# Designed miniproteins, single chains, continued (4), part 20

Each design is a single chain, and the fold is of that chain. pLDDT is the mean over its residues in the fold that is shown.

## One batch from the design tools (miniprotein)

Design m12658
Fold by ESMFold2-Fast:
Structure m12658 (fold): chain A 87 residues (1-87)
Amino acid sequence: SEKEKLLEELEKLEREALGLYIEAENDPSVSQEQLDAIRAKLRELGELLREAERALETDVKKAKELLSQAREVLREIREEVERLRRE
């Protein structure tokens, strides 16, 4: 079902974001300020994913919109972590 596919995507986005944070946290060249910036984006992503999961029960269209926003925040996290790998 569409609802099951959206839930699977939500779980995948959360797992990818956590993996990126763990990668940055385990890099001794990454500063506390850089980790705090990634952590702030993770909090924003987590909030969007929680709202999307709640919306899946009542408003699938709203859940899709929230997941779209979550994908954008995850893209920003990926770009930040990739930048850190090059520095």
Scores: mean pLDDT 85

Design m12659
Fold by ESMFold2-Fast:
Order: C-alpha cells, then structure tokens, then sequence
Structure m12659 (fold): chain A 83 residues (1-83)
C-alpha cells in the first residue's frame, strides 16, 4: 500500500540522515536511494492528495540526501542509483 511504502521511505530517510551525521557517505547513499525508490512506489500507489504530497516530499528528501552523499562519495551514489 502507499502507507507501507511511505513508512519504508521515512525509515530510510532517518537512516540516511544518521549515516551522513556519522560520515558514512556510502551508507547514506544506499539509504537515500532506497528512500527514493519507496517514495516513487508510494507516489504510484497514492489514492488521495495527502498520500501524493507525502510521497513527493519523500522523493525530494531522498534526492537531496543522495546529492549530499554524492558530494563526498560520487562512486557510492552512482552504485546506489544503479541498484
């Protein structure tokens, strides 16, 4: 469901932020890419405006975190996007 995908994206956003704070840019990139995937799935499954808004917010957050990780470890960011 959209709600399940939203929850998974939120969990990965939290893990990406923790990894960035720890300087683990490879882990941050992996979690950011997973957040992006789950956010995109949530958007596809969204049945109301609230779910669409949440999904879009999670996709944008995932993109931002992946860019931040990629500034420090571009190879890990590229690998995460291809997975």
Amino acid sequence: SAEEEIKKAEEHIARANEALAAGDYAAAARHAAEALKHGMRALKLAENAEEVAKAIGLVLAGIGLLFEAGLHDPEAAEAALRA
Scores: mean pLDDT 88

Design m12660
Fold by ESMFold2-Fast:
Structure m12660 (fold): chain A 57 residues (1-57)
Amino acid sequence: SLGEWLRAMTPEEVREYALGLSDEERKRLAQAASELGLHDKMLAIIEAVDEKRRAAA
């Protein structure tokens, strides 16, 4: 499941995966991490969102 994958991966691995996703997919991944209480992984996903926003500017 997505939840088991999020628990098994490091925050850095989650961030790298999120960088390859669409904007909507990153939002869904961040929501899933938040719902599971995975604060460190949620922050990694938010960092990926911010990085993509800066790259698009």
Scores: mean pLDDT 82

Design m12661
Fold by ESMFold2-Fast:
Formats: sequence, C-alpha cells, structure tokens
Structure m12661 (fold): chain A 72 residues (1-72)
Amino acid sequence: SELLELEEKLIETLKQFVEAMKAGGDYQSLLDKAQQIFDELVAGIEKKYGKEYADLARQVFDGLVKKLLEEA
C-alpha cells in the first residue's frame, strides 16, 4: 500500500530527526523532510477518509513535533 510505504518512511525520518536532536546536530532538514512525507500521507488520508480525518492527523502530527522540540 502506498500509504503504508509513506508511513514507514515517515517513522524512519522521525527516528533520524530525534537522533539528530539528541546529538545536538542540525535537525531542521530532517524535520522539513518529515513534513513533506507527512503532507503526502495526509493527502492520501483526505482522499480515502475525508478532510475531517486529515485535519485530525495534522493536529496530532503538529502536537507531536511541538512536544519533541520542547523536550530537546
């Protein structure tokens, strides 16, 4: 499934982002990459399940990223 491939890629990119933050390195490029992958994933969610679920997914992702940045 295309959505499963995007989800796997997003998880891998977020793992790299967290490792970069823990190492005190430049994480911005990894965050930007995760955002791009997430935008593709959420477009697929919106097409299959509708805008309400896509908007919820965006809120969850934004909250997660904010929380991770606050802890680093």
Scores: mean pLDDT 84

Design m12662
Fold by ESMFold2-Fast:
Structure m12662 (fold): chain A 97 residues (1-97)
Amino acid sequence: VVETVAETDLYKYLNTVFEEGAKIPVLGYDDEGRPYGFAKKKEGKGFVKVIFKKGVAKKGDVVEITSDNIESVVDANAKEVVDFEVDVGIQDIKLAV
């Protein structure tokens, strides 16, 4: 969150829909060391966890979603989505809700 993605920029990604060419911030690494981020589902409710290939990006980098850099896409579990929303909400005191 601190290195390359500013607070204002992070908030811009809350409504990013998962599609080719969309840009999302890397929020961390999975158990295999692969960078990941979240994007809103194009169809249905909730978010997907976009897992990038190892070495594509580091935490805080903004990455364009392409078929060449994605390792896998899975449904984000409720805990992961809540943690993302809580982190954003805690840092932005200007949000009205």
Scores: mean pLDDT 65

Design m12663
Fold by ESMFold2-Fast:
Structure m12663 (fold): chain A 81 residues (1-81)
Amino acid sequence: PSDEEIDRAVLIIAAAVSLVAIKNGDDPKEVAEFLKRLAERAEKLGYTDAAKHLRQASEYAEKGDFEKAIEEVKKAIDALN
């Protein structure tokens, strides 16, 4: 696979892992920080729509609104596919 294909696949996998963390009730601050870093990486790689949704997911996770955080992570995964 190309570097672009690998980077995109890694972002999708990391986003999916964050959904598991949210559903398991992991620490909101840790989940938010993970999603924020993932958004920064997505933006650097040119996935601006995915980055926007990951940033929104991070903000919702930090507030403890995991339902909305999950919705935004799913939108980010859709934008990466």
Scores: mean pLDDT 85

Design m12664
Fold by ESMFold2-Fast:
Structure m12664 (fold): chain A 70 residues (1-70)
Amino acid sequence: MKTPLQEEIDKLFDEAAKRITENPEKAREILDETQKRLDEVIASAPPEEQEKLREYADFRLKIAKDAIDA
C-alpha cells in the first residue's frame, strides 16, 4: 500500500485536479504550485525515500500536464 508521504502527494494532486476543474484557464499555475509543494514534501522525506517519491510525483505530474495540453 502507499506510504503516508505518497498519500500526501496524492492529496496534493487531488486538490490540484479540483482547482483545475473549477478554473481550467489556471491549470498551468495550479500545476506549478503543486510542483513546488511536491518538492517540499520530497525534501522533508528520508534520503532513501526521496528517489521513490520523486519518481512517483514526476509520473503523476507528467500525466496531469499531458491532460491539460490535450
Scores: mean pLDDT 79

Design m12665
Fold by ESMFold2-Fast:
Structure m12665 (fold): chain A 75 residues (1-75)
Amino acid sequence: LTDDEKTKAIQEIADAILRGSSDPQAAADLAMRVSKALLDGNFDEAIRIVKEAAERGLISPEAAQRIIDVINKAK
């Protein structure tokens, strides 16, 4: 992916996290952690963080699956 495509994918994932959570602060922290993993090229870590957030109830399972699908498309 180009830097522009990577930035767009990260923004799409961050938006999905924010829309999938009822807690804006927790969603922002989660989005930052996922974005860092993606910028580091660590897609498996990004997916792990999203799954853990869903298990903790920070985001819905539906939001988590949508985010994972976007990450899989970006790698």
Scores: mean pLDDT 76

Design m12666
Fold by ESMFold2-Fast:
Structure m12666 (fold): chain A 66 residues (1-66)
Amino acid sequence: GAARDGRAAAEAGAAGDAAGAATSGYHMWKLDPSNEAGKKAAEAGKAGDAAAASRYGRLAFQHGES
């Protein structure tokens, strides 16, 4: 579910795994279209911007925990 995907995105983001953060962020954005951080993590990961994907992956997890 969304909480599990959010944790995966945060962990991938913290580890610098842009592809993992992008995948988890995309799943969270698909489940909750208001999760802009999830969408941005997916786009950053596709662009190869590991730092941005990491940051937005963490924010996507925080959005899901609110």
Scores: mean pLDDT 66

Design m12667
Fold by ESMFold2-Fast:
Structure m12667 (fold): chain A 73 residues (1-73)
Amino acid sequence: MKKKIEEEIKKLIERVKSLQAEMDRLGLPTVETELSKKFEEITGEKFTVDPSTFLGREISILLKKILELYEKL
């Protein structure tokens, strides 16, 4: 069970990284949110998110899901 959660987290982080790179490539505005700060504190991974954009909203959903999985570890 723990191994499956760790692999799921790894896959979700990889997806967030690809979406963050797409935001950067498109020149979309990014901002540090409470969610992104909490995520960095728990996981060590730093992401900037603008939840007003479609990509930023998708990243926010993924970050929340990753944090939920970390809580279950």
Scores: mean pLDDT 78

Design m12668
Fold by ESMFold2-Fast:
Structure m12668 (fold): chain A 129 residues (1-129)
Amino acid sequence: GPVVRPPPPATTDPSRPPATSPEVDAFRDEVLQALLAHPDAGVFRHLPDVQHMRWPDYYDIVPNPLSLGVIEAQLANGLFASLEEVVAALEQMFENYRTLFPEGSAVRDAMEAVRAVYEAGLARLRARA
């Protein structure tokens, strides 16, 4: 099956978890949890079922497939060294959905609703830094 390639780990010391910034921890606890709890976030919690969709060229259109679940797992494994890297992952996820789904679709409307919560949460974190 198609393989989602996570970013490489920053260090390979098996006795220490990867170092995360306090800003990354705050994003995980405050912003990501709000996104996962959003009623319109269902489409973003998991990667699309490409087998059910019969979309054999999906990974040619979306070479870096991302979902909130993938980003949550990457955060839990300490794969983000900075808030900027987490923001880049969220922006890539939204860009993937913008590429796949036309303006005015239910998925695009759900994306814009979730994005509004993300942007407001990120602005609050940046205002406290």
Scores: mean pLDDT 72

Design m12669
Fold by ESMFold2-Fast:
Structure m12669 (fold): chain A 69 residues (1-69)
Amino acid sequence: MITLSREFVLRLFGTHDRDGDGRISKPDLEHVVGILRSLGIFPTDEQIKASDVDGDGLYDYRRLVDLIY
């Protein structure tokens, strides 16, 4: 069950989006996902794979949040 607001999670990812392009690197994704797991949110491997839209190692975190929520 989801206990955090979607907006809060989007903002948390956005803090790591240094380029403002709506995507983050794998290390930044792993860091944020680690925070989410400590808060009881566990993104699946399928959700994470689906957020790598271009296959370039950058993750669309807005897409990922849509898959979680």
Scores: mean pLDDT 76

Design m12670
Fold by ESMFold2-Fast:
Structure m12670 (fold): chain A 107 residues (1-107)
Amino acid sequence: SIKENQEKIEQLKEGIKRLEEELKKEKDPVRRARLKALLGDTYKTLGDLYKSLGKLEEAKKSYEKSANYYREAAELLKDSNPERAETLEKKAKEAEEKAKRIKEQIS
């Protein structure tokens, strides 16, 4: 339902706030990468929910944020964990493709 989706959106937005506050305090690159990857996952889910509600501009922006966080996480891990970095780069590309599809739909 619309109400259930709105409640999920508010929960995800609150989760994002908590993760961004944790990220501001975190100094370890591996832990920063984990927080950024989790922010990527959360913004992707937020984008999916906005898309299901027909909120295409919000969905596009959420997917763009998701892609940026995945790419930043991949950069932090490229030397220490290249396999994980490659996985995060693929997730970034998938989120970028989702944003591009929405951009084409609203243009």
Scores: mean pLDDT 90

Design m12671
Fold by ESMFold2-Fast:
Structure m12671 (fold): chain A 75 residues (1-75)
Amino acid sequence: SGAKSLAQLADVVEKVAKEKGVEEAVSYAQKAKEYAEKGDTEKAKEYLRKAYNKLMEDAGMDAVNEAHARYEQLA
């Protein structure tokens, strides 16, 4: 089993944002994944926060909870 990572969290957030049609959250999650893969943890967290805020604003807290649930199921 692989360890959970910021890149994996960003990937899950991107998928949920795509399913909910929140294009800006998709863009932020993609940036978070790019920074996480480069080892820039601070920028990865900044863009993840932006993705979560936009997902919550446009699709509600249930969409954020869905992203968390999917991430927790990753091995």
Scores: mean pLDDT 83

Design m12672
Fold by ESMFold2-Fast:
Structure m12672 (fold): chain A 97 residues (1-97)
Amino acid sequence: SAPVKGLRIEYEDEAGAVLTVEIDEEGKVTIEHRGGPPSERIRAIEELFRLAERERVDNTDRVGALLTGIGLVRAGASLEEARAAYDAELAAERARA
């Protein structure tokens, strides 16, 4: 399978706190905060990227799992729910290999 080039997102919460977070092709995470103090949603997104940084999987599996988790956080899910979805997506990708 072809590798993906990584993932960068910007997320602004209702209080005006902004998270810019990137994971590169090597799995290295870069985080920038601006605005007010980070909300629980911003912290949940940051934790998902930190979890992905620790994974020893290819970028396609990692980015797919991250997008699933981030989508749930943006929809109002808890970090616990987003982590469960991230883990499930990684398990599904590994089962397809």
Scores: mean pLDDT 76

Design m12673
Fold by ESMFold2-Fast:
Structure m12673 (fold): chain A 94 residues (1-94)
Amino acid sequence: SEDINQAMKEAQVELDASDLDEDLKQKILAFCKKVAEDLDDNTDLHKQQLVEQVVYLVKVLIALHEGDANAVKNLRSCPLLAPYEEEALKIVSE
């Protein structure tokens, strides 16, 4: 899917700009791909909306790893991403 490929490309750019270690970057990227595929299959989001959701998820995961208490609230306030809270917390807790 071109929409998923664009979302993953922009997720990679956001992760490359971060100071996270490469193992964590790869885990976040794999998780974001799973979320992008779930959203593409189960929602009517057009390309730009899908990209925005995936990039927002990357930013939230970076903030969660950095210990920002507001990141959990930001994830919960996004209806499309809230279902992934438990998995997101597990990924960044290493």
Scores: mean pLDDT 85

Design m12674
Fold by ESMFold2-Fast:
Structure m12674 (fold): chain A 69 residues (1-69)
Amino acid sequence: SREEAEALAEELDVPEEIREEFIEAVVLLNQGRYEEAAELARRILAEHRDRLNSALRSALGEMSRAKPL
């Protein structure tokens, strides 16, 4: 849910300027929209990598590889 995504963003100390994009990626992942979630995660990593902590980079890296099986 969006509430779960918001809680995760707070737990991972997501920077405010990418918070909404991160929440959207998590919501898409939870809805089974893996390709859209992976595309958003890749964009966040490409544009903001140097501002992300290691836990966030790891989480976004996992999302960027998400695929339906």
Scores: mean pLDDT 79

Design m12675
Fold by ESMFold2-Fast:
Structure m12675 (fold): chain A 91 residues (1-91)
Amino acid sequence: KKLLPFKLVQALIDGNLEEAEKYLRELLKIPDRQLFATRFLLALNVEAPEKVGAITVALAKSPAAQKIVRGEELTDEDIRELAEALIEASK
């Protein structure tokens, strides 16, 4: 809950785009992409296990998520598009 990945999951559930973008930006400062993915998925499984499938599909379809996997830096537009897609998947 107090950790950034848990705050991101809560922002996604609440549909709070501004907070989702903020927490995505903070998490993407972690240079280890595997660590970022592991922390995010762990938070999802704890807070909203029923949404893991929908969010995983949204990530697989996201060009921004593919940039994360490749270790590329995301633009503010990429972060907004990713946050919007994850919020939609969290409904």
Scores: mean pLDDT 77

Design m12676
Fold by ESMFold2-Fast:
Structure m12676 (fold): chain A 77 residues (1-77)
Amino acid sequence: AAPQTQSFSETEVIDGKEKSASATLVTTADSVTLTIESNLSKEEFDALVAALEAQGFTVTEAKREGEKASIVATKAL
């Protein structure tokens, strides 16, 4: 079976500034991998990592440089 890829993008205006987020979900026969790239504060970043772990994902990569965040999370099926 071929892997399935789904992509999502969201834009939100906070304090008059446009913030964008993108997420890519890759589903295989035995796993689901979510990649998120967004402009996140430290608090938003920490909350998102905690939410992913609460949903049963293993966060394999979590990187934040200034307001740029990249998160990779995988869940076994």
Scores: mean pLDDT 73

Design m12677
Fold by ESMFold2-Fast:
Structure m12677 (fold): chain A 81 residues (1-81)
Amino acid sequence: HMVRGVLPPEEELKKQILEELRKLGASEEELEELRKKSLEELIEELLRRLKEKLGLSDKELEAIRKLIRGEISGAEAAAMV
């Protein structure tokens, strides 16, 4: 079975971000809107909610953005399940 290269990295990251937003309490209506947005818009929405709930600094938000784009697609799915 071959799954590598079937799902583009952007689509995989979008799924991970939507799951994070769901855990942060995003409504079903918001999740439907967000799944239609670009990866960049999803990342911005996630970071905005983390800033509002946790008071994260710009540096911390930048670090999270990098993790999502580079690492989150595999590690985050495992951590959430």
Scores: mean pLDDT 68

Design m12678
Fold by ESMFold2-Fast:
Structure m12678 (fold): chain A 83 residues (1-83)
Amino acid sequence: SALDELLAALNEVERLSTDLEIQLLAGMAQLSLAVGEVVGDLRFGAELARKQLEEALKVATDPRVIAAIQRALAAADALLAEL
């Protein structure tokens, strides 16, 4: 599912990055999705996750981490299109 693809992409960002700010932002994106599911507003959770990924992209310098964040953003956009 689009949600599973987004969660996998967020895990990849956390796995590849050694930057604590990027790891925190990816973790906050995962938490935003979990909160969205719990409160029955996955759109809200996905929009917050997308915002946190945009912030991560501003500080990322490793090309592999940048590519992983861009894949996660694409997955978030795909999820939002299905909601």
Scores: mean pLDDT 88

Design m12679
Fold by ESMFold2-Fast:
Parts: sequence; structure tokens; C-alpha cells
Structure m12679 (fold): chain A 56 residues (1-56)
Amino acid sequence: GPSPAEAAALQAGEAAGVRARALGADPDTTSRAAYEAVLKAGGSEEQARAVAEGAR
């Protein structure tokens, strides 16, 4: 399973995607918000890409 740090980064990305969608953002903007949030939380670029694809 993911480490606590990986889990925290994933959660940050998912939360950012949900928030962007709630504010009416398009799929590309939502995807980018999720990607940026994962990286800011210390997640890997690979993890950020995976979360961003799921946020569309």
C-alpha cells in the first residue's frame, strides 16, 4: 500500500480535483489542479500524472 506521504499527496490531488469541478472548471483545468496539488504535497511526477488522469 502507499506510504503515509504518498497517501497524503494522493488525497491532496483528489481534493483539488473535486474542488475545481465544484467550481465549474473544465476537465483540463481540473486535471491540472489535481496534478499541481500532488506535486505541492511532495508526491512524485508519476503519481501526479495518475491522479490528474483520474480527475478528468
Scores: mean pLDDT 82

Design m12680
Fold by ESMFold2-Fast:
Order: sequence, then C-alpha cells, then structure tokens
Structure m12680 (fold): chain A 98 residues (1-98)
Amino acid sequence: MVMTEEQLKEKIEFLRKLKKEVSFEELLEELEKILEKVTLDKAEAEAAIKFLDELLELGLITKEEAIDILKILLKSADEEAKKLLEEKIEELKKELEK
C-alpha cells in the first residue's frame, strides 16, 4: 500500500498521541486482532517495513518495538511477505547486538 506524505504525517502524529494514552502492549494486541482477518502480500510487507523505518528514524518506536510489530505481521504474511519480514527482523537484531 502507498501512502501520501500527508497521510504518513497524520498517522505519525496519531501514533505520537497514542503513545501517551495507550501502552505499547495494548497497541500490539489491537494490531494482532486486526491482522487475524487479513493475509499480507509482498507489497503490503514492503509498505509496512518502509513505515516502520520512518517511525524508527523519527524516534517514535524502538528497534525492539519494531521487531515485535514485524513478528505480529509475520503471523499473517504469505510466503513472499514472510521472507521480507524475516530479513528485516534479522537486520534489526544484528543492530541491537552492537
């Protein structure tokens, strides 16, 4: 999925507000519930990775939080999407080991 820069900014501001009002654990539970009803393809996995990279650069999530989100996405991913998500998880894990 492709987001416009305006939509991306709105989602980022929403997440900033949400982090003050809702725990990260509660956000993960809601994401898991939403994803129970969908299967992520390669394009959706690429879009999700790009979005998480933006959140990491802005300091809105930690690398550990990004790995947790990627693991939830992995549960609902097709085979092509799984490969991309697993590769991203391994990259983030290597960065955390330093």
Scores: mean pLDDT 71

Design m12681
Fold by ESMFold2-Fast:
Structure m12681 (fold): chain A 102 residues (1-102)
Amino acid sequence: MEELLEALKSPDPEVQVEALRAIARMSTEEQIKALPALLEALDHPDPEVQVAALNAIRTVIEKDPEAARKAGAEEKLRQALTHPDPRVQLAAQYALRVFEAA
Protein backbone atom coordinates (compact mmCIF):
# COMPACT_ATOMS: atom_id res chain seq x y z
CA MET A 1 0.00 0.00 0.00
CA GLU A 2 2.65 2.61 0.95
CA GLU A 3 4.43 2.10 -2.41
CA LEU A 4 1.14 2.71 -4.27
CA LEU A 5 0.41 5.87 -2.24
CA GLU A 6 3.92 7.14 -3.10
CA ALA A 7 3.30 6.32 -6.79
CA LEU A 8 0.20 8.57 -6.70
CA LYS A 9 2.59 11.49 -6.01
CA SER A 10 4.62 10.69 -9.15
CA PRO A 11 4.79 13.44 -11.82
CA ASP A 12 4.29 10.67 -14.44
CA PRO A 13 0.58 10.18 -15.30
CA GLU A 14 1.22 6.57 -16.42
CA VAL A 15 2.69 5.69 -13.00
CA GLN A 16 -0.28 7.35 -11.25
CA VAL A 17 -2.84 5.51 -13.44
CA GLU A 18 -1.13 2.14 -12.74
CA ALA A 19 -1.17 2.86 -8.99
CA LEU A 20 -4.88 3.81 -9.10
CA ARG A 21 -5.74 0.60 -10.98
CA ALA A 22 -3.74 -1.46 -8.47
CA ILE A 23 -5.55 0.19 -5.52
CA ALA A 24 -8.93 -0.58 -7.16
CA ARG A 25 -8.00 -4.31 -7.09
CA MET A 26 -7.12 -4.32 -3.37
CA SER A 27 -9.37 -5.29 -0.45
CA THR A 28 -12.21 -2.95 0.57
CA GLU A 29 -10.32 -1.99 3.77
CA GLU A 30 -7.18 -1.00 1.81
CA GLN A 31 -9.26 0.96 -0.74
CA ILE A 32 -10.97 2.88 2.10
CA LYS A 33 -7.52 3.71 3.57
CA ALA A 34 -6.49 5.02 0.13
CA LEU A 35 -9.68 7.10 -0.30
CA PRO A 36 -8.13 10.50 0.70
CA ALA A 37 -5.36 9.96 -1.89
CA LEU A 38 -7.92 8.87 -4.52
CA LEU A 39 -9.91 12.08 -3.94
CA GLU A 40 -6.68 14.12 -4.19
CA ALA A 41 -5.94 12.45 -7.56
CA LEU A 42 -9.16 14.04 -8.91
CA ASP A 43 -7.35 17.42 -8.67
CA HIS A 44 -4.69 16.18 -11.13
CA PRO A 45 -4.76 18.03 -14.52
CA ASP A 46 -4.46 14.81 -16.61
CA PRO A 47 -7.92 13.43 -17.61
CA GLU A 48 -6.54 9.84 -17.71
CA VAL A 49 -5.50 10.14 -14.04
CA GLN A 50 -8.88 11.67 -13.13
CA VAL A 51 -10.80 8.86 -14.92
CA ALA A 52 -8.68 6.19 -13.17
CA ALA A 53 -9.30 7.89 -9.80
CA LEU A 54 -13.07 8.09 -10.48
CA ASN A 55 -13.13 4.37 -11.34
CA ALA A 56 -11.25 3.54 -8.11
CA ILE A 57 -13.60 5.76 -6.05
CA ARG A 58 -16.60 4.09 -7.70
CA THR A 59 -15.31 0.67 -6.51
CA VAL A 60 -15.24 2.01 -2.92
CA ILE A 61 -18.80 3.39 -3.29
CA GLU A 62 -20.04 -0.04 -4.51
CA LYS A 63 -18.54 -1.73 -1.40
CA ASP A 64 -18.97 0.97 1.28
CA PRO A 65 -20.98 4.04 0.19
CA GLU A 66 -21.00 5.44 3.76
CA ALA A 67 -17.18 5.48 3.96
CA ALA A 68 -17.05 7.28 0.59
CA ARG A 69 -19.70 9.80 1.76
CA LYS A 70 -17.82 10.54 5.01
CA ALA A 71 -14.61 11.16 3.02
CA GLY A 72 -16.34 13.82 0.88
CA ALA A 73 -16.50 11.77 -2.33
CA GLU A 74 -19.99 13.04 -3.31
CA GLU A 75 -18.87 16.69 -3.49
CA LYS A 76 -15.72 15.78 -5.46
CA LEU A 77 -17.81 13.73 -7.93
CA ARG A 78 -20.19 16.66 -8.44
CA GLN A 79 -17.20 18.93 -9.19
CA ALA A 80 -15.93 16.37 -11.76
CA LEU A 81 -19.28 16.67 -13.62
CA THR A 82 -18.23 20.20 -14.68
CA HIS A 83 -14.90 19.03 -16.15
CA PRO A 84 -14.47 19.87 -19.89
CA ASP A 85 -13.34 16.31 -20.79
CA PRO A 86 -16.40 14.12 -21.61
CA ARG A 87 -14.58 10.97 -20.35
CA VAL A 88 -14.20 12.56 -16.89
CA GLN A 89 -17.86 13.71 -16.95
CA LEU A 90 -19.09 10.19 -17.87
CA ALA A 91 -16.96 8.51 -15.18
CA ALA A 92 -18.25 10.98 -12.57
CA GLN A 93 -21.88 10.47 -13.69
CA TYR A 94 -21.53 6.69 -13.40
CA ALA A 95 -19.96 6.92 -9.92
CA LEU A 96 -22.74 9.29 -8.74
CA ARG A 97 -25.43 6.91 -10.07
CA VAL A 98 -23.93 4.09 -8.00
CA PHE A 99 -23.86 6.47 -5.01
CA GLU A 100 -27.57 7.43 -5.43
CA ALA A 101 -28.56 3.74 -5.81
CA ALA A 102 -26.87 2.79 -2.51
Scores: mean pLDDT 80

Design m12682
Fold by ESMFold2-Fast:
Structure m12682 (fold): chain A 80 residues (1-80)
Amino acid sequence: SALRRDFLERLRAALEAALAAPDGPVDPAALARLERAQQLTGPATAESLAAQLAAVEALLPRLPRETRERLLEGVDELLK
């Protein structure tokens, strides 16, 4: 779907930017928030996907580099 593709392309750009930045301190609460942000309630809409993207983007610099790399790999797989 166009909405999911747009979401994934924006998420890829955010992940690439986060990986290009120097590593900061890891926040264990950011991992729990990421898991929560990845859960959508109800059908995917432009509004729900935009809110999810904003929540995930805010957490990316606070995640371990390994987690960010694994997320990028998953996004790249979904965009094939």
Scores: mean pLDDT 74

Design m12683
Fold by ESMFold2-Fast:
Structure m12683 (fold): chain A 67 residues (1-67)
Amino acid sequence: MDQKALDAVAEHARRVATAARNGDWEGVDREIKELEEALKKAGASDEFVKQVVATLRRAAEDIRARA
């Protein structure tokens, strides 16, 4: 896996978690969309992009459910 793609996932995952904890669900959607576009531009596989998006969306919903 490309280190740059992994760094992008880590950075956006951090921002998604912050937005979710602040109740900024529009921010969560925007960060996930930006990461999806960044990963596609970096040449990540469709399977990898789908997995990352699904994982972050579930994590955000779990934070929401706990709030």
Scores: mean pLDDT 79

Design m12684
Fold by ESMFold2-Fast:
Structure m12684 (fold): chain A 110 residues (1-110)
Amino acid sequence: MTLEEKMERLREEAVRRLQAIIDNLDLTPEEKAWLLEQVRRLVDAVVEAIKAGDSEENIDALIDQEVARLKADMKARFPELPDDTIDAIADTIRGVLRSAAREMRRLKEE
């Protein structure tokens, strides 16, 4: 398996994990579609940063910044969803993105 194929598999696995989380949320189909689009964009941004050779510090900072923006957008867009629930979703998304980024960086070093 090529490096590109391994990176694509990790990208797909991250998106599947995030989609499963979104599917379990008490949101409308339109809200779920919006959130899925946002998390796909975040995964793609992380993949591109790793491909560009960005440092671990810069990638982790990118993840933290983008997740903080998503959290703010979710609080504005989903006022019926409790803040603790949004915080838990944001923390889970950050964890999935950081895990995927770590695995992708490890593959580039092999």
Scores: mean pLDDT 83

Design m12685
Fold by ESMFold2-Fast:
Structure m12685 (fold): chain A 89 residues (1-89)
Amino acid sequence: EKEEKLKKEIKELEKKIDELRRKMDELVKREKEIVKKLEELKNDPSTKEEEIKKAIEEEMEIGVEILDLAVEITVLRRELEKLKEELLK
């Protein structure tokens, strides 16, 4: 039963890591769109300073979300490694 519980926990962690990876990919795509929009705003002389500031703030906010997800994925991968080691013993 202990081995079956470990196998279930491993599968659940692998699924959670995959879900977070997909969320990360989605945020990276959004970041690229914001970067492109920011370049367009910088090249348009009619763009107001407030619009540029807002776009930079959005880029920074998504950057923080990506960082937080990267940390969470790393922590979960460490937990997964420990469970796999326990299963082998």
Scores: mean pLDDT 85

Design m12686
Fold by ESMFold2-Fast:
Structure m12686 (fold): chain A 63 residues (1-63)
Amino acid sequence: SLAEEGRKGAEAAEKGDAEGAREGSEAAKKMGPDFGISGSNSMAELARRSGGEEAAEAALAAG
């Protein structure tokens, strides 16, 4: 499900996995405009803290 993929993306972002964070952001985007944008921003922040700016950019590019 999109919600489960979003959760996995957030977990990947916390671990610094840029690719997983990107996939989670894309799933969030598909759930709706407001949710997708907010979810992508939240994942980008988590990704930046764990995987640095590259991970954050990957998450934002997906959202």
Scores: mean pLDDT 63

Design m12687
Fold by ESMFold2-Fast:
Structure m12687 (fold): chain A 72 residues (1-72)
Amino acid sequence: SEEEKKLEEEVRKIARTVAQYAKDQGLSLEEAIELAERAVRLYLKSKGVKLTPEQEERLRRIAREEVEKIFS
């Protein structure tokens, strides 16, 4: 849906922002992934959206993918 696409785009933006910050601070890839996943969880909780476990897993993988792109 349109709302799912918008949610995915916001998750990608958050993950990229956190990953860039982590890289600039000299943190490892694994530390950057952990920070991005935490930031995404807090964002989703703040929006009060109800996600299935499958949707949550997908967004987690998307966040990790964006972090890995910044660290490549």
Scores: mean pLDDT 85

Design m12688
Fold by ESMFold2-Fast:
Structure m12688 (fold): chain A 68 residues (1-68)
Amino acid sequence: TLTPEQVARIRATTPEELAAIGLSRDQAAKLKLYLLKNAGKEVSVEDLARFVGASRATVQRVLDAVLG
């Protein structure tokens, strides 16, 4: 689960940077869109992965890379 602060930090990352970690450009754009729609809310990593069309493990790696 992502906190609203973590969501805001990931939204500040470019789609190009997200794609470089392991997402397709389309998946990176979908990730940012989902987080924009859920700004100020807690976000489930599983729901995020389903929306993006990536495995939970792939999404978790991207999140870990962005958040430290």
Scores: mean pLDDT 80

Design m12689
Fold by ESMFold2-Fast:
Structure m12689 (fold): chain A 96 residues (1-96)
Amino acid sequence: SERKKKAESYKAIIIELALRLVEAANTLSGERREQALKQLKEHFIEAVKEFMKVATEEEMQELLEELKEILSKETDPRAREALQELIEEVEKLMKE
């Protein structure tokens, strides 16, 4: 299914952006960290919105579960905070 392939592609992009955000949160500091997190968050939200146009409710729940799995394995408090904000934003978008 072309729809399913698009959903899988967007999901892969979303997961990659979440992992890049974790890396940036853990490795950067100051203004560089703030700028990188802002840009990654903006791209992440855009990708989630595109995913939601093609994804089923089941596929949306699977994405949310994968993001929560990434959070469960993260030990750095700064990265956990950034991931928690992303998950909360995704949950808000999915309710609308």
Scores: mean pLDDT 86

Design m12690
Fold by ESMFold2-Fast:
Structure m12690 (fold): chain A 58 residues (1-58)
Amino acid sequence: SMEELRERAERSARGLMAVLREDPALARALAQKYAGISVTEADTEEQIAERMLAVLLS
């Protein structure tokens, strides 16, 4: 369902944001390898969740 995909995207974004705060290079590599998305330290958790959701809906 859409709700389940959104919850998954939000959980993934939270985890990725935690990595991004500690090791930005690792976070970028993980985001690219496992989701095919770009992330930067300027991104909010909500922005990362929206990009993740877009991939899950592809």
Scores: mean pLDDT 86

Design m12691
Fold by ESMFold2-Fast:
Structure m12691 (fold): chain A 84 residues (1-84)
Amino acid sequence: ELTPVEKAVLTSMKKDLERAIKEKYSSMTPEEIEKFKELALESTENYVDYYAKLAGMSEEEKEEMKKKVTKIVKEYFDELIKQA
């Protein structure tokens, strides 16, 4: 089960990904899809930094959360692309 902070990060990221895929996927090349995936992972790390700061998390706790939520975002991105 996900913590409230992890849920906040994932909720924000999932909304951003769903919107971007809906608006742009049909016009994207394979190279652009890979670049978009990289940008999505960078945005995930930025959301982790933001919410971790608000929650008063340590650097160690933040890095562990980055690993966990980045993995979930990668899997979610791949599922969205498969459905598009």
Scores: mean pLDDT 80

Design m12692
Fold by ESMFold2-Fast:
Structure m12692 (fold): chain A 92 residues (1-92)
Amino acid sequence: SLEEELKKKEEEERKKKLLEEIAQGLLDMVDSVKKLAEENIKNNPGKTHTIPFKDNKSVTTSDVEEALKKLDEAVEELKKKIEENLKKELEE
């Protein structure tokens, strides 16, 4: 029936909106992590510091500097791919 088709369409649209919100949240989180890493480098230039990550992994300041450079490139590529995927899913 027409009512059942409308309900299914609403559920699909809700799922797509949720995916968009999740994608935006991930981008915001990456930007926040980048800012924290840049502040840590600025406050500790040329020093080796053990920064505990999830699962007690450690990194040095020099490792963080290289990671930030690669992160800039990865973030730009990730943003473009997320936007393209969302646009393709919303537009047929």
Scores: mean pLDDT 65

